# Designs tried in a protein design run: designed miniproteins, single chains. Part 98

Each design is a single chain, and the fold is of that chain. pLDDT is the mean over its residues in the fold that is shown.

## One batch from the design tools (miniprotein)

Design m3418
Fold by ESMFold2-Fast:
Structure m3418 (fold): chain A 92 residues (1-92)
Amino acid sequence: VSATQSPKSVTVKEGETVTLTCTATSGTVLAVAWYKAKPDEPVIAGKLVFYSTTSTTLTIENVKPEDAGLYYCLVYTDEGFAWSEPTELTVV
């Protein structure tokens, strides 16, 4: 199993809404977890932002400067789990 995240990078204005989508390449998705890390931090030092058993999409409403960073998706499937490559979120 591998996980892909879309978009790869996104720039939004403060106050706007941004949506990130996590896709598993195989298997049935059982849960998705989203982690946020700083560019100089490993994903293991990242903070859990969102966990869902029903959604493969992270929506951040009313984006703030502190929301900027690297977002990693961890997808759990019936075939195993996989980390995505990060999406870089920039807030202007």
Scores: mean pLDDT 78

Design m3419
Fold by ESMFold2-Fast:
Structure m3419 (fold): chain A 100 residues (1-100)
Amino acid sequence: SMEALKSLVLTLVSTALLEEGREDEARAFIEAAQTLSLEEFLRLAIEILEKLVKEAKERNDEKRLKGLANMLDTLAAALEKNNAPQDLIDRVRALAEEAK
């Protein structure tokens, strides 16, 4: 369901932000889930994950990149199952490969 997809995305991305001590960004993301359309919310989630992957690569944080890659693979599968826009699925898959 689309509600289940939104809940999964909210959980995965807020957890990733909290693991990096980004409490204010996590709060803003949770609030955005209530105000944005599903597509806008998914696009915001992917932008956040792109930033986290980029920063983890800059730090050479192999363990963090592995965790992000596993999360991104889970997200890509959930997006496919829920017939999300193909551009978002492709973007998440490309990001997962970048994190490996």
Scores: mean pLDDT 88

Design m3420
Fold by ESMFold2-Fast:
Structure m3420 (fold): chain A 79 residues (1-79)
Amino acid sequence: KQKEIQELYEESERHREEGRRFLERSNELDKKAKEALEEGNMEEARRLIMESASETVEAIGHFAESLSNRKKAERLEKE
């Protein structure tokens, strides 16, 4: 039970780190999209914006899993 609680906190931290990496990639893609727009490359800008949105969705998923695991660990601590 104590090991299960520890594993849930470790998984929560792992998902938080993964979410952060996806968010960093999304921010980099947004910067590249802005540069493409400045150059008049509308097709590349559109592609980068859509890719950035996809990375943001992945980040949200990981942050949700992180929160879920943390809440589960907190409930087990009360038992």
Scores: mean pLDDT 85

Design m3421
Fold by ESMFold2-Fast:
Structure m3421 (fold): chain A 71 residues (1-71)
Amino acid sequence: GVKREDLENRNEEAIKKALELIRNAPDLGVARTMGVGVAEALGADEATIRAIQRATSIEEIVALIEKIAKE
């Protein structure tokens, strides 16, 4: 598993593992739930969290999290 604390500290290995888990999610609903949790831990704003909740693909969720991780 990925620790929330490691994501809050922007640990690169934790972010990489979180992205791998999202890419391997069994369905889009699970990927959205995981993506919201990761985005919140990374300190994402409400607009970004809403974008993840509305994402229509796992690829969109991954791209949104990668963008947050670079900030």
Scores: mean pLDDT 84

Design m3422
Fold by ESMFold2-Fast:
Structure m3422 (fold): chain A 79 residues (1-79)
Amino acid sequence: SFAKIAEGTLKLAEMLAKDGAYAAASQVVRDEAEKLEKLGAPKEVVDALREAARAFAAGDAETGLAHLREAVRLAKEAE
Protein backbone atom coordinates (compact mmCIF):
# COMPACT_ATOMS: atom_id res chain seq x y z
CA SER A 1 0.00 0.00 0.00
CA PHE A 2 1.37 3.40 -0.99
CA ALA A 3 -0.37 4.84 2.10
CA LYS A 4 1.50 2.45 4.43
CA ILE A 5 4.83 3.30 2.77
CA ALA A 6 4.15 7.06 2.98
CA GLU A 7 3.11 6.69 6.65
CA GLY A 8 6.36 4.84 7.42
CA THR A 9 8.34 7.59 5.69
CA LEU A 10 6.50 10.23 7.76
CA LYS A 11 7.38 8.46 11.03
CA LEU A 12 11.06 8.17 10.06
CA ALA A 13 11.19 11.82 8.89
CA GLU A 14 9.57 12.96 12.18
CA MET A 15 12.31 11.15 14.15
CA LEU A 16 15.09 12.61 11.97
CA ALA A 17 13.61 16.14 12.13
CA LYS A 18 13.31 15.97 15.95
CA ASP A 19 17.04 15.17 15.99
CA GLY A 20 17.83 18.09 13.62
CA ALA A 21 18.88 15.66 10.85
CA TYR A 22 17.18 17.63 8.05
CA ALA A 23 19.60 16.55 5.28
CA ALA A 24 18.96 12.89 6.20
CA ALA A 25 15.19 13.50 6.28
CA SER A 26 15.37 15.14 2.83
CA GLN A 27 17.35 12.19 1.41
CA VAL A 28 14.99 9.55 2.88
CA VAL A 29 11.90 11.34 1.50
CA ARG A 30 13.56 11.93 -1.91
CA ASP A 31 14.54 8.23 -2.18
CA GLU A 32 11.01 7.16 -1.22
CA ALA A 33 9.46 9.53 -3.81
CA GLU A 34 11.65 7.95 -6.54
CA LYS A 35 10.76 4.43 -5.38
CA LEU A 36 7.01 5.17 -5.27
CA GLU A 37 7.14 6.82 -8.71
CA LYS A 38 8.74 3.65 -10.15
CA LEU A 39 6.00 1.56 -8.47
CA GLY A 40 3.29 3.68 -10.16
CA ALA A 41 2.12 5.80 -7.23
CA PRO A 42 -0.21 8.73 -8.14
CA LYS A 43 1.62 11.85 -9.34
CA GLU A 44 0.11 13.99 -6.53
CA VAL A 45 1.61 11.64 -3.87
CA VAL A 46 5.06 11.74 -5.54
CA ASP A 47 4.86 15.54 -5.94
CA ALA A 48 3.94 16.01 -2.25
CA LEU A 49 6.91 13.83 -1.21
CA ARG A 50 9.25 15.87 -3.46
CA GLU A 51 7.95 19.13 -1.93
CA ALA A 52 8.57 17.65 1.54
CA ALA A 53 12.17 16.74 0.56
CA ARG A 54 12.78 20.28 -0.73
CA ALA A 55 11.48 21.79 2.52
CA PHE A 56 13.73 19.53 4.64
CA ALA A 57 16.73 20.42 2.42
CA ALA A 58 15.95 24.11 3.16
CA GLY A 59 15.86 23.37 6.93
CA ASP A 60 12.07 23.85 7.16
CA ALA A 61 10.94 20.79 9.12
CA GLU A 62 7.43 22.17 9.77
CA THR A 63 6.72 22.59 6.04
CA GLY A 64 8.42 19.26 5.25
CA LEU A 65 6.23 17.36 7.74
CA ALA A 66 3.11 19.15 6.47
CA HIS A 67 3.85 17.99 2.90
CA LEU A 68 4.51 14.44 4.18
CA ARG A 69 1.14 14.42 5.98
CA GLU A 70 -0.47 15.59 2.71
CA ALA A 71 1.28 12.74 0.83
CA VAL A 72 -0.16 10.21 3.34
CA ARG A 73 -3.65 11.73 2.96
CA LEU A 74 -3.47 11.65 -0.87
CA ALA A 75 -2.15 8.05 -0.84
CA LYS A 76 -5.07 6.93 1.36
CA GLU A 77 -7.58 8.68 -0.95
CA ALA A 78 -6.05 6.92 -4.00
CA GLU A 79 -6.71 3.47 -2.44
Scores: mean pLDDT 87

Design m3423
Fold by ESMFold2-Fast:
Structure m3423 (fold): chain A 105 residues (1-105)
Amino acid sequence: METLTIILVVGAPNLTDELIEELKKVVEETVKEFEKENPETKVKSIEVIQVDADTVIVKVTIEGTKEQAEKLAERLVEAIKEWGKENGLEVDVEATVVEGEVKIL
């Protein structure tokens, strides 16, 4: 199995600390559900980093296959978009899967 990093760039206007905390919970819940369905995939870390007033980076590092990382990335994109819709936010989400551990800032 490989170490893979999923990087999600999340854009929404006026991201408050409260909204970022809710986003962290959505990410953590989605990841936990994925691990239950895919016990061979191990999550090493979850990081949510605010870059500016309208941009947050979500970083999830796993041990698994590229296919598992891509499936998890797709679920995270859908979960974040749904969270945004439920909170009246227009959210843009872009996902990238990278081999290895990535350091952001």
Scores: mean pLDDT 83

Design m3424
Fold by ESMFold2-Fast:
Structure m3424 (fold): chain A 62 residues (1-62)
Amino acid sequence: SSFAAGARALAREHAAYQAPVGAEAAVRTLEDAGRKVPEGRAGFLAEARELRAQAERDRAAA
């Protein structure tokens, strides 16, 4: 449904918006660091949330 699709899109954008330069760059950062990129979307969102949490900690330290 359009509601469910919109909610998923918002959740993905929200989870990754504080990740470095967005979700695509977050995936590349994991690959460049030699870290495994999760196969599923749920796994990708979990990694994006971890990166977002780190970014927020860095900003809080400033």
Scores: mean pLDDT 57

Design m3425
Fold by ESMFold2-Fast:
Structure m3425 (fold): chain A 93 residues (1-93)
Amino acid sequence: MRLTPEQAAFARELLEEIKKFLEENVSPEDAKKLYRTVANAISALLRGDEEAAEKYRKEADELIDKSPNLTPEQKEAIRKKIDEALERLRERL
């Protein structure tokens, strides 16, 4: 699928929002891993690959669950933020 400049710009804004949220709420190491996985999910949605997007979403959830540095409240907040970002992107596609 060919991306419009508007879709690409919106995805970039969502990624910047996610990056800032993760940098403020998790360790630098966890933030990098989660950001990469979420970026892969967003990239999959932009190309219309829902199967790959769901795979990366599940990988992000597993990374959150396995992180010893996150409280239950932080895990819930991160999941909610990622889900909201992916849903907002889907509405623009």
Scores: mean pLDDT 81

Design m3426
Fold by ESMFold2-Fast:
Structure m3426 (fold): chain A 81 residues (1-81)
Amino acid sequence: SKEIEDFKEIGERVIKTVVRYLKERGFPDELIERVEAEMRKALEEEIQKFKDGKMTFDEALSEFFRRLAEIVQRALAEAAA
């Protein structure tokens, strides 16, 4: 489906942008790998909810961005402690 392809493309672009930012800022590889894995899991789970008809495209995409923000905020807080 075009919507699934669009969701995956948007998600991959955002994930790559976050990973690049963390690398350029000198964050540890361990933290970057964990954040990338958590973001990819969130992307896969929200795409699956859309595929299962549990969420609309807009609802699943919004939930993905909410979860991504939480993952990044948590990682930045841990790195600052």
Scores: mean pLDDT 88

Design m3427
Fold by ESMFold2-Fast:
Structure m3427 (fold): chain A 76 residues (1-76)
Amino acid sequence: SEQDKRRAKIFIEAQIGMLIMYANVAVRSGLDGTKQVAAMAKKIEDDLAKSILTPEQKQELRARFDQTLAWIKDKL
């Protein structure tokens, strides 16, 4: 349903936000966040692939996720 798609989008966006927050904390704290970032990224990949979202919504979220990972790679 449209409601289920909205919920799926919000949950994936929240996971991307949490990934950004964790990466920022790891960088600022001098923690080796590499393994945790990889685990969080894998979960986002899996959830996005399994999601009931439209191809357009998946492309939008994929672009944001890829941009986020590129940013993190430069910091960790």
Scores: mean pLDDT 86

Design m3428
Fold by ESMFold2-Fast:
Structure m3428 (fold): chain A 71 residues (1-71)
Amino acid sequence: MENTRKYADELVEQFAKQSESLSVRESIELARRYLEELGRKAEEDGVSEQQKQELLNEVTLRLMEIIREKS
Protein backbone atom coordinates (compact mmCIF):
# COMPACT_ATOMS: atom_id res chain seq x y z
CA MET A 1 0.00 0.00 0.00
CA GLU A 2 2.77 2.50 0.90
CA ASN A 3 4.35 2.23 -2.58
CA THR A 4 0.93 2.62 -4.24
CA ARG A 5 0.15 5.71 -2.12
CA LYS A 6 3.51 7.28 -3.02
CA TYR A 7 2.78 6.58 -6.70
CA ALA A 8 -0.67 8.20 -6.35
CA ASP A 9 0.80 11.35 -4.72
CA GLU A 10 3.44 11.65 -7.46
CA LEU A 11 0.72 11.11 -10.09
CA VAL A 12 -1.39 13.97 -8.70
CA GLU A 13 1.63 16.32 -8.63
CA GLN A 14 2.58 15.34 -12.18
CA PHE A 15 -1.04 15.87 -13.30
CA ALA A 16 -1.12 19.35 -11.73
CA LYS A 17 2.06 20.36 -13.59
CA GLN A 18 1.03 18.79 -16.92
CA SER A 19 -2.53 20.18 -16.81
CA GLU A 20 -1.23 23.79 -16.56
CA SER A 21 -0.52 23.71 -20.32
CA LEU A 22 -3.76 21.88 -21.22
CA SER A 23 -7.36 22.93 -21.81
CA VAL A 24 -10.12 21.70 -19.48
CA ARG A 25 -11.11 19.05 -22.05
CA GLU A 26 -7.52 17.83 -22.47
CA SER A 27 -7.10 17.76 -18.66
CA ILE A 28 -10.18 15.52 -18.36
CA GLU A 29 -8.68 13.10 -20.93
CA LEU A 30 -5.32 13.12 -19.10
CA ALA A 31 -7.09 12.45 -15.77
CA ARG A 32 -8.81 9.41 -17.30
CA ARG A 33 -5.46 7.98 -18.47
CA TYR A 34 -3.80 8.64 -15.10
CA LEU A 35 -6.64 6.94 -13.20
CA GLU A 36 -6.38 3.88 -15.48
CA GLU A 37 -2.63 3.71 -14.81
CA LEU A 38 -3.15 4.08 -11.04
CA GLY A 39 -5.70 1.24 -11.13
CA ARG A 40 -3.19 -1.01 -12.91
CA LYS A 41 -0.43 -0.07 -10.45
CA ALA A 42 -2.68 -0.89 -7.46
CA GLU A 43 -3.50 -4.31 -8.95
CA GLU A 44 0.22 -5.02 -9.61
CA ASP A 45 1.05 -4.03 -6.00
CA GLY A 46 -1.57 -6.51 -4.69
CA VAL A 47 -3.73 -3.84 -3.07
CA SER A 48 -7.15 -5.13 -1.93
CA GLU A 49 -10.18 -4.27 -4.07
CA GLN A 50 -11.59 -2.12 -1.23
CA GLN A 51 -8.33 -0.17 -0.78
CA LYS A 52 -8.02 0.25 -4.57
CA GLN A 53 -11.54 1.71 -4.84
CA GLU A 54 -10.93 4.05 -1.88
CA LEU A 55 -7.64 5.25 -3.41
CA LEU A 56 -9.16 5.74 -6.88
CA ASN A 57 -12.04 7.73 -5.39
CA GLU A 58 -9.64 9.93 -3.37
CA VAL A 59 -7.40 10.60 -6.39
CA THR A 60 -10.42 11.25 -8.67
CA LEU A 61 -11.63 13.98 -6.30
CA ARG A 62 -8.13 15.55 -6.16
CA LEU A 63 -7.85 15.58 -9.98
CA MET A 64 -11.38 17.02 -10.32
CA GLU A 65 -10.47 19.89 -7.96
CA ILE A 66 -7.41 20.71 -10.10
CA ILE A 67 -9.58 20.72 -13.26
CA ARG A 68 -12.26 22.84 -11.50
CA GLU A 69 -9.63 25.51 -10.69
CA LYS A 70 -8.99 25.83 -14.46
CA SER A 71 -12.69 26.47 -15.15
Scores: mean pLDDT 82

Design m3429
Fold by ESMFold2-Fast:
Structure m3429 (fold): chain A 56 residues (1-56)
Amino acid sequence: AADAAIAQALGEFLRRGKELVDEAEKNGWSPEEIQAKAAEMGRLYAEARARIAALK
């Protein structure tokens, strides 16, 4: 079903966000940079989710 593909794409978004946080820690990003990136990722994820839901 299309829902499965959409759910998987959203899951990839979350996984990528976690990988970015881990990479940021390894590369020595500041806590402020990590927090800002996490907030931005959350916003993009919510927006993508809304768009996908509307198009389905």
Scores: mean pLDDT 70

Design m3430
Fold by ESMFold2-Fast:
Structure m3430 (fold): chain A 65 residues (1-65)
Amino acid sequence: MIEVEVEVDGAVAKALVEGDKIEVEVLNAPSEEAAQKARDKAIEEAKKMLELYKKLLEAVKELLA
């Protein structure tokens, strides 16, 4: 599971990657506009992190095993 947390205009959003799906949960938002901005940013960061994390998974497993 890949988890990315972002904050925009006081809104906090968490993006979770499960398989090929990215789920975004807004944890705190002072406005719908701020929530939308945080959501969009979380999705973009999650996509970048997904590709990077797949490469790092083997390295992490080797360190833990």
Scores: mean pLDDT 76

Design m3431
Fold by ESMFold2-Fast:
Structure m3431 (fold): chain A 123 residues (1-123)
Amino acid sequence: EPSLVQKLLDKMKELNQAVKEGASLDEIIKLLREIIDILQEMLAKSTDPLVQEILSKVIEKLKGVLEAIENGDFETARKLVDELAKFVDEFEKKHPEYLPLHLILRNLVLTVKKAVDYAYEKA
């Protein structure tokens, strides 16, 4: 079976492709839920306390983004994405040894930002 990291990267690519192809808002919401589910599995299987902390906060922010999109509150969704980006940047500065995780989280932030911007234009 593919690793959870591979599943996450594949799901992020699927979300980016859905945005490019003009997918429905319901499909964007479904793909964001699936990304959150994969991150929750990664959290459950992690034994590193710092990885558990960062993933927990990322999941919390993404759940907030998803709820905001579902409620049509795109201002809150954008604010939460900006807060997530700052949080990921700060984690990278404090813990540079987690480079592979930083690259994944940076790509995740960019993917979610693009999905939020698309959802706003589609609404």
Scores: mean pLDDT 88

Design m3432
Fold by ESMFold2-Fast:
Structure m3432 (fold): chain A 69 residues (1-69)
Amino acid sequence: NATVQAQIDALRKQAEDYEKKANEEEGKAVRLILDGGSQEEIDKHLEKAREYAKKSEDLRAQATALENA
């Protein structure tokens, strides 16, 4: 089923994009730690990283559910 495969591929690509965003936000938090930035700014970037990571996990779970259906 080519249509289902295209859906799975699209979900996995979206998950990869969110994983990249999570890594970027983690990188910003690490840079702030090294530069002596405020705990508030560090926490903001860590929260965004967590949110993006969760979105990536949810999209991967959706792709797996379609693959197993």
Scores: mean pLDDT 88

Design m3433
Fold by ESMFold2-Fast:
Structure m3433 (fold): chain A 61 residues (1-61)
Amino acid sequence: VQSLLAQKEAEAARELGMPDEVAELLKRGYPLIEVMQLTGVSQEELDRVRELARKKLEEEE
């Protein structure tokens, strides 16, 4: 199930210069370990994506 937050997380990942695969996996609800294994992204980078996504969501509402 896609939510507005998941969409913002995908947008945040792209804006931070992360691969499209990161956004795709996040939208599909993949666990952090799988995202890291498939894309090479660290947990810290995923945390940045989430923080940016929440900030974007706050700016819209």
Scores: mean pLDDT 73

Design m3434
Fold by ESMFold2-Fast:
Structure m3434 (fold): chain A 85 residues (1-85)
Amino acid sequence: GLLEEAIELLKKAIEKVEKLEDEEAVELIKKALETAIKLIKKGQLDEAIEVLERAIELLKTLPKSPAREEAIELIKKAIELIKAA
């Protein structure tokens, strides 16, 4: 379903985030994405969207890179799937 697809996109976003060079930012963003996955599994969809939007804002503070842009796009697609669920 849409929520399972959203979780899969977030797992791919974590893989992209792990390619970034800022180790502290990587850990914070990974924890945010993992928290969002847990919230989705609990049915706390509004809270999941808020966490994901904050993760995008954190990513935007980092230097522009292909991995950063791909992570942002995957998270945005996950948010749209959660909203459609």
Scores: mean pLDDT 90

Design m3435
Fold by ESMFold2-Fast:
Structure m3435 (fold): chain A 72 residues (1-72)
Amino acid sequence: MREAIERGKLALVRGVNETIEYLEKGDIKGAEEARRRAQREVRELLGEVDPETAEGLVEALEKSYEQIKEES
């Protein structure tokens, strides 16, 4: 379980960073795909093991995306 949670958090961090990079470049499609990919990876890694943490991480990524998109 701990390893799965750690991998899920790393997937979130990578997804957030990729999404930010795409949004800074003005590549909205790339940012959206990066976000969807990260959310899918988090759910695959944690959805069955720790669904509460998985959903929390997915929400965190979505909120980060909306916040950055508003500023872009």
Scores: mean pLDDT 75

Design m3436
Fold by ESMFold2-Fast:
Structure m3436 (fold): chain A 82 residues (1-82)
Amino acid sequence: LLREVGEAAVEALEAALRRAGLPEDVIELATEAARASALDLDNTKAEELFDEMLAKMTPEQQQALLAAVGEAQRAAAEVLAA
């Protein structure tokens, strides 16, 4: 279930960021950071990628990211509840 939880969270995050119209570079960095944290358990790499991503984002894009993280957390919780 850990891989399924991580994959569901990453997929939900990527889909939400794409729906929000964020630049592809930001979506790729956010998706890679989420994979590093959720699937590879590499929190150091995840932090480095998140820092790089945030440096490229406007405040509006940062709000979209927070909403996308919420969608990813919901998707992960649904897999855990199954």
Scores: mean pLDDT 75

Design m3437
Fold by ESMFold2-Fast:
Structure m3437 (fold): chain A 70 residues (1-70)
Amino acid sequence: MVSEEELDEEVQVALAEIRAAISLNTARKHPELIDENIEWLKKELENSTNPEVKKVYEDAIKRLEELKAA
């Protein structure tokens, strides 16, 4: 029973990493979208309860802020 729920949590982390990677790649190619990507990731972070997923989004937001500062 617990095995399926645990697998879903791993999938959630993997999906978060994919979403973060897409946002970062989009922001690098389209700097005008950086602010929109930061706001989108902040909403994903707010809606997440998984600590690993939160860390993925927090790391992505920091990288986007660094790209904006450059």
Scores: mean pLDDT 77

Design m3438
Fold by ESMFold2-Fast:
Structure m3438 (fold): chain A 72 residues (1-72)
Amino acid sequence: SEKEKITKIAEEAAEIAREMGFDKLAEEILAAKDTMSKEDAIKALRFLIAVAEQLGREEAAKRLRELLEELE
């Protein structure tokens, strides 16, 4: 289902955020995972992609883009 897909993507995005050192952001994503809309998930992923790219975390940015493609 779309809800299950969004929840799984939110969990994976939170893990990537944690790996980048954004523990509080990861916890906020996890807290919202079960109520997050598709639009909210897309916005969160775009934000994380921009952060990963700014920090030169090419592999993290690539993984986040793959998650975004799964929703779009």
Scores: mean pLDDT 84

Design m3439
Fold by ESMFold2-Fast:
Structure m3439 (fold): chain A 94 residues (1-94)
Amino acid sequence: SDKLKDFYERVRPLLTPEERAEFEKLIAELDSTDDVEAKVKIYEKIMELLRRVRERLTPEEQARLDDIYSEFKDYFTQELLEAVRAERAAARAA
């Protein structure tokens, strides 16, 4: 998603080369799938990656990451909520 790519570009300077590779892989996996359950799992992996990143950052860098995340919080909440709702709707239809 364009907003996820925008978020990635904003946080990129706070990431190690390995974390950048992992994040880029997760974005590519998200862009390549229409499976709602897979999308939920990818968002969970992105959130877990961001938690690991935050734990290694200095307090000043953590504040920068938190500020960036706050700018995109509504996007992450909406995307995850829509994915969960679609998954639950599919499960009820089965």
Scores: mean pLDDT 80

Design m3440
Fold by ESMFold2-Fast:
Structure m3440 (fold): chain A 112 residues (1-112)
Amino acid sequence: MKIALVTSKNPVERADAERLAKELEKELGIPIDVMTVDEALENLDKYDLILDARVFPNPKLYKKAKEKGVKYVHLVGSKELEDYLRTLFPDAEFIRADNIKKLAEEIKKILE
């Protein structure tokens, strides 16, 4: 089992995603590769879960993951944003978590 954590090309956001991936890998015991949307699209068949840490889901990545049977989960910072994005992506899984342990537990539920 492998997880892709999708982030932007921005060095600050990428550094934050790499810290998140390291903490989640420690809690889950599952390898997590940090990558951009383009890298995820090229390597989709290598992963069981795409965890999108960007503010908005990428429609192309979401649709391609669904076509390939790869789980797609979007991380959201608020209920209001989740409710809005759910209108655009009704079949998508969303996670809101205040800390790494809660995030890891929600990911485990999706993978089981």
Scores: mean pLDDT 82

Design m3441
Fold by ESMFold2-Fast:
Structure m3441 (fold): chain A 84 residues (1-84)
Amino acid sequence: MTETVTVKVTRTEELSQEEAEEAKKEIEAMSDEEKMKLAGIAAGDWARENGIDAKVTVVEVLSLEAKAENGKLTITVEAKVEIT
């Protein structure tokens, strides 16, 4: 059975302020293809964390946000995924 769900994944990494700002620039410069790949990684990690032993495929990236504040990089990905 194929199920389509919307997932929202937030990741925070402690980096130096310079590293966080550079990573944010890299995320902002990503192509749509690279954004889909990043969303796929985030969705796969979300599935593992929630005990989902099924293939998760990103069908649509709804939003991708990156914040570099106080030596932290916070990445939020919202995507539609299919679980097969």
Scores: mean pLDDT 78

Design m3442
Fold by ESMFold2-Fast:
Structure m3442 (fold): chain A 55 residues (1-55)
Amino acid sequence: LSEEEWEKLAKGAGEAAEQLFGIKPDEKAARAGAETSLETGSGAAGAQAAYKAAV
């Protein structure tokens, strides 16, 4: 994935975390979510990782 695709995934993970958990993760937490999504292939796992990183 390019840097641009990675940034889009980070944004998506952050938005998913907000939708599922009611929080707005910062960029660092969203990045953790994106990395988890790429590693596992699961958007839900990415959203959970972003949430955990944000709290």
Scores: mean pLDDT 75

Design m3443
Fold by ESMFold2-Fast:
Structure m3443 (fold): chain A 91 residues (1-91)
Amino acid sequence: TPREELEREARGTAIAMAALLLSGGGARLTPAELAEALREAGLTHVTPEDIREAAELGLLREVPGRPGYYQAADEEFGKRMAHAKDAPFPG
């Protein structure tokens, strides 16, 4: 139904945004590892299938040369968030 499709897209978007924030610029994780990290962060109903669906929506991307591993579609945003927190070196 249209409502089920909207709820699916909203869930995929929320999962992808949470994965982007958790990636810290260096995390390259399988759907299972991403789902576990998101559950530990408070999204207790995330499954590996939800992660794959978010990737099919273009919100996550597969790591080049490593099929089955996913990263945030906006890698630069994830990297900037990690560096803003820790700021180990002046760039």
Scores: mean pLDDT 61

Design m3444
Fold by ESMFold2-Fast:
Structure m3444 (fold): chain A 110 residues (1-110)
Amino acid sequence: MFEEIVELAKELLQAIEKEDYEKAKEKLEELLKLLSKLDPNTVLNEDGLTVEQVLRILAIKIFEITKEKKAYEFGIELLSKLLKFLKEKLGEDHEAVKETEELIEELKKL
């Protein structure tokens, strides 16, 4: 499971880097489907990395890469999909939801 999550996340970020937006959307959807089967507090590796932490890291990395690439509209689209998942998984008042909303608003200002 963890190796599959890492590989999907890697493929997602590489697709964004290559500006292959269709593949990036497909990989994000696959990753979120896999994570939807797990409790947010599920520990994924020996270092104690949780599903919640993976989702937070993913949001930050999507933001960073799409900002660097100046792919702002695409970044907003991917982060909005992730935000919807975070709201359903963690609840609308969760810190990760607020952090992701702030990243979307920052891209909108560019």
Scores: mean pLDDT 85

Design m3445
Fold by ESMFold2-Fast:
Structure m3445 (fold): chain A 65 residues (1-65)
Amino acid sequence: SAKLKQEAAALYAAAAINEAGADFSRMLAERQKETRGEYFEEQARENERAAEELREKAEEVERKM
């Protein structure tokens, strides 16, 4: 169905955004080791986890198509 295809696409897009956010946070963690490295490392882990959850949800929606 068109609705399920759109839903899956939206979840994959959200996952990609979170993956990009994680990569950016990893870069900031490396650049700012002495000040905010731990903060950005935690942000990266949160974004990585969110991306994985969103991808799993997208795959569940695809199984219903």
Scores: mean pLDDT 86

Design m3446
Fold by ESMFold2-Fast:
Structure m3446 (fold): chain A 92 residues (1-92)
Amino acid sequence: SKNEVELLADTQLGMLRIMLTVTKNSSKEEQIKAFEIWLKDVEKTASELSEEEKKYFLEIFVPGVLEEISTIKDEEVRKKMIELLEEMVKKI
């Protein structure tokens, strides 16, 4: 259902905010690696959705992730996270 997809997207975005907060003083490599690991778990979970639910999930999730990434001061970290997000979207 739409409500379940919205809850999934909101839950994942909440987890991203926590992760970005706890890793903000970590190395660039550690920040990118934490993001990559989290994103792979999201990909696996989203892969279980129907095609219609995947589309609706991405409509909420992608803008939300981009908003959170925009708060990161390090341009190299932002760019790499955007690249990883784009790769994940192509696989769903």
Scores: mean pLDDT 89

Design m3447
Fold by ESMFold2-Fast:
Structure m3447 (fold): chain A 55 residues (1-55)
Amino acid sequence: DKLAQLGQQIDALQQQGLEYLELAKKMGEEYKKQAEKAFQQMGELVRQADAYLKA
């Protein structure tokens, strides 16, 4: 199921992004950039899920 797969990937990226934000508090700006990348990819998958639902 495409939607279920996208949901799992979105959840994984959200968890990764939050983990990088915690690392950024301790270790600096590069981890904030990694969090931003994870959230950007999450947003792309959300757009794909929306497109699938509208098809």
Scores: mean pLDDT 81

Design m3448
Fold by ESMFold2-Fast:
Structure m3448 (fold): chain A 65 residues (1-65)
Amino acid sequence: MKTGGQVESIKVAPTEWGRGLAQVGLMYARGELTPEQVRQVVDATAGKKLSADEIVKLARELAAK
């Protein structure tokens, strides 16, 4: 498997938002979050440029509610 010289300089960059939602999805799959809490995180973070860490923090706060 050899690349033609085109390195993924963008590293398929998971946007901060997408990366945060992936972590939230994993928490949901583990039963840490309810479907309603996941939807609340999505709605609260949609359209905002938050870091993945900030999104995870918000999910944890909603889970603790």
Scores: mean pLDDT 70

Design m3449
Fold by ESMFold2-Fast:
Structure m3449 (fold): chain A 74 residues (1-74)
Amino acid sequence: AAAVAAPTGAAATGKQVADALKEAGAEIVSYDDKTVVAKFGTATEQEVAQALSKLKGIEYTIDEKNKTVTVKLL
């Protein structure tokens, strides 16, 4: 008998968001279960957006003046 498990895509955690941003070259300012704040560091705005596009269940806002990104977990 074939057991079909429905794969629930796990929503990204703050740790996963922080790790993705660090991979892109960003510097994490703070993270918790609902919000991650990072400075771009060596990353460009495009690289930050690309890193975050791989994650599900998030919403983000980029502040170009401060070179920061704020990610909210949904």
Scores: mean pLDDT 75

Design m3450
Fold by ESMFold2-Fast:
Structure m3450 (fold): chain A 92 residues (1-92)
Amino acid sequence: SAVEEARKRNAELQERIENDGSEEVKREAAAETARLILEALGAPELAERLAARIREMSDEEIEALVARLAELHHARGGTPEALIAAVEEVLA
C-alpha cells in the first residue's frame, strides 16, 4: 500500500538524518516525508505545496510547523481528514 511505502521511505530518511544529516539534507528529508504522507492520504496538491514550503524553511521553522501540525491534528481527532485540515490551515 502507499502508506506502507511511505513508512518504509520515512524510516530510510530518518536513518540518513541520524547518520549524516546536514541542515539541507534534514530539510529535504522533512519535505519528502511530508509529501509522501499527504500523497498516501489522497491529498497530492497539498503534498506538493507543503513540501515546497518546507524546502524554504529553517530548521527552527520546520520544528515549529511540525509541532503546530501535531497540535492541530490531535485537537481535530487524529484522523487522516484531521491531518489534511491541519495542513490546509497552516498553508492558508
Scores: mean pLDDT 78

Design m3451
Fold by ESMFold2-Fast:
Structure m3451 (fold): chain A 71 residues (1-71)
Amino acid sequence: SEPEEVHYVLAEGLSSAALLELLGFEGVVDIRRVGDRWLIYYDPRKTTAEEVARRIEELGGRVLGSGRAPE
């Protein structure tokens, strides 16, 4: 069994429509709100922080950072 490893991109400025598009993006597994910001969780085996960040920016969002989900 392979452990589920998730990484994240932190973003702001995303509309509800943009969030739905991101949930449909290959490798995105979950999206969570933190105040006025969004944590976009993705499977690093299916996509990269750079691809997710690019998609966020294409949808009018602003990328603030990225990292591994804390244990």
Scores: mean pLDDT 82

Design m3452
Fold by ESMFold2-Fast:
Structure m3452 (fold): chain A 61 residues (1-61)
Amino acid sequence: SLEEIEKKIKELTQEINRLHDELLAAVAAGDAERVAELVKRIQTKGKEYIKLLEEYNKLKA
């Protein structure tokens, strides 16, 4: 449903923001392995976000 997709978009946005905060902390700490892992997670979540936006736009049209 539209409401379920809106909820997922909100939750995913919050998760991406959290991952960005963790990435900044890892960069400051010089933790290269953690930085690489967080970048990969952010990229994966970004793809999910785009897919959810496409579904949301289809349901609104």
Scores: mean pLDDT 86

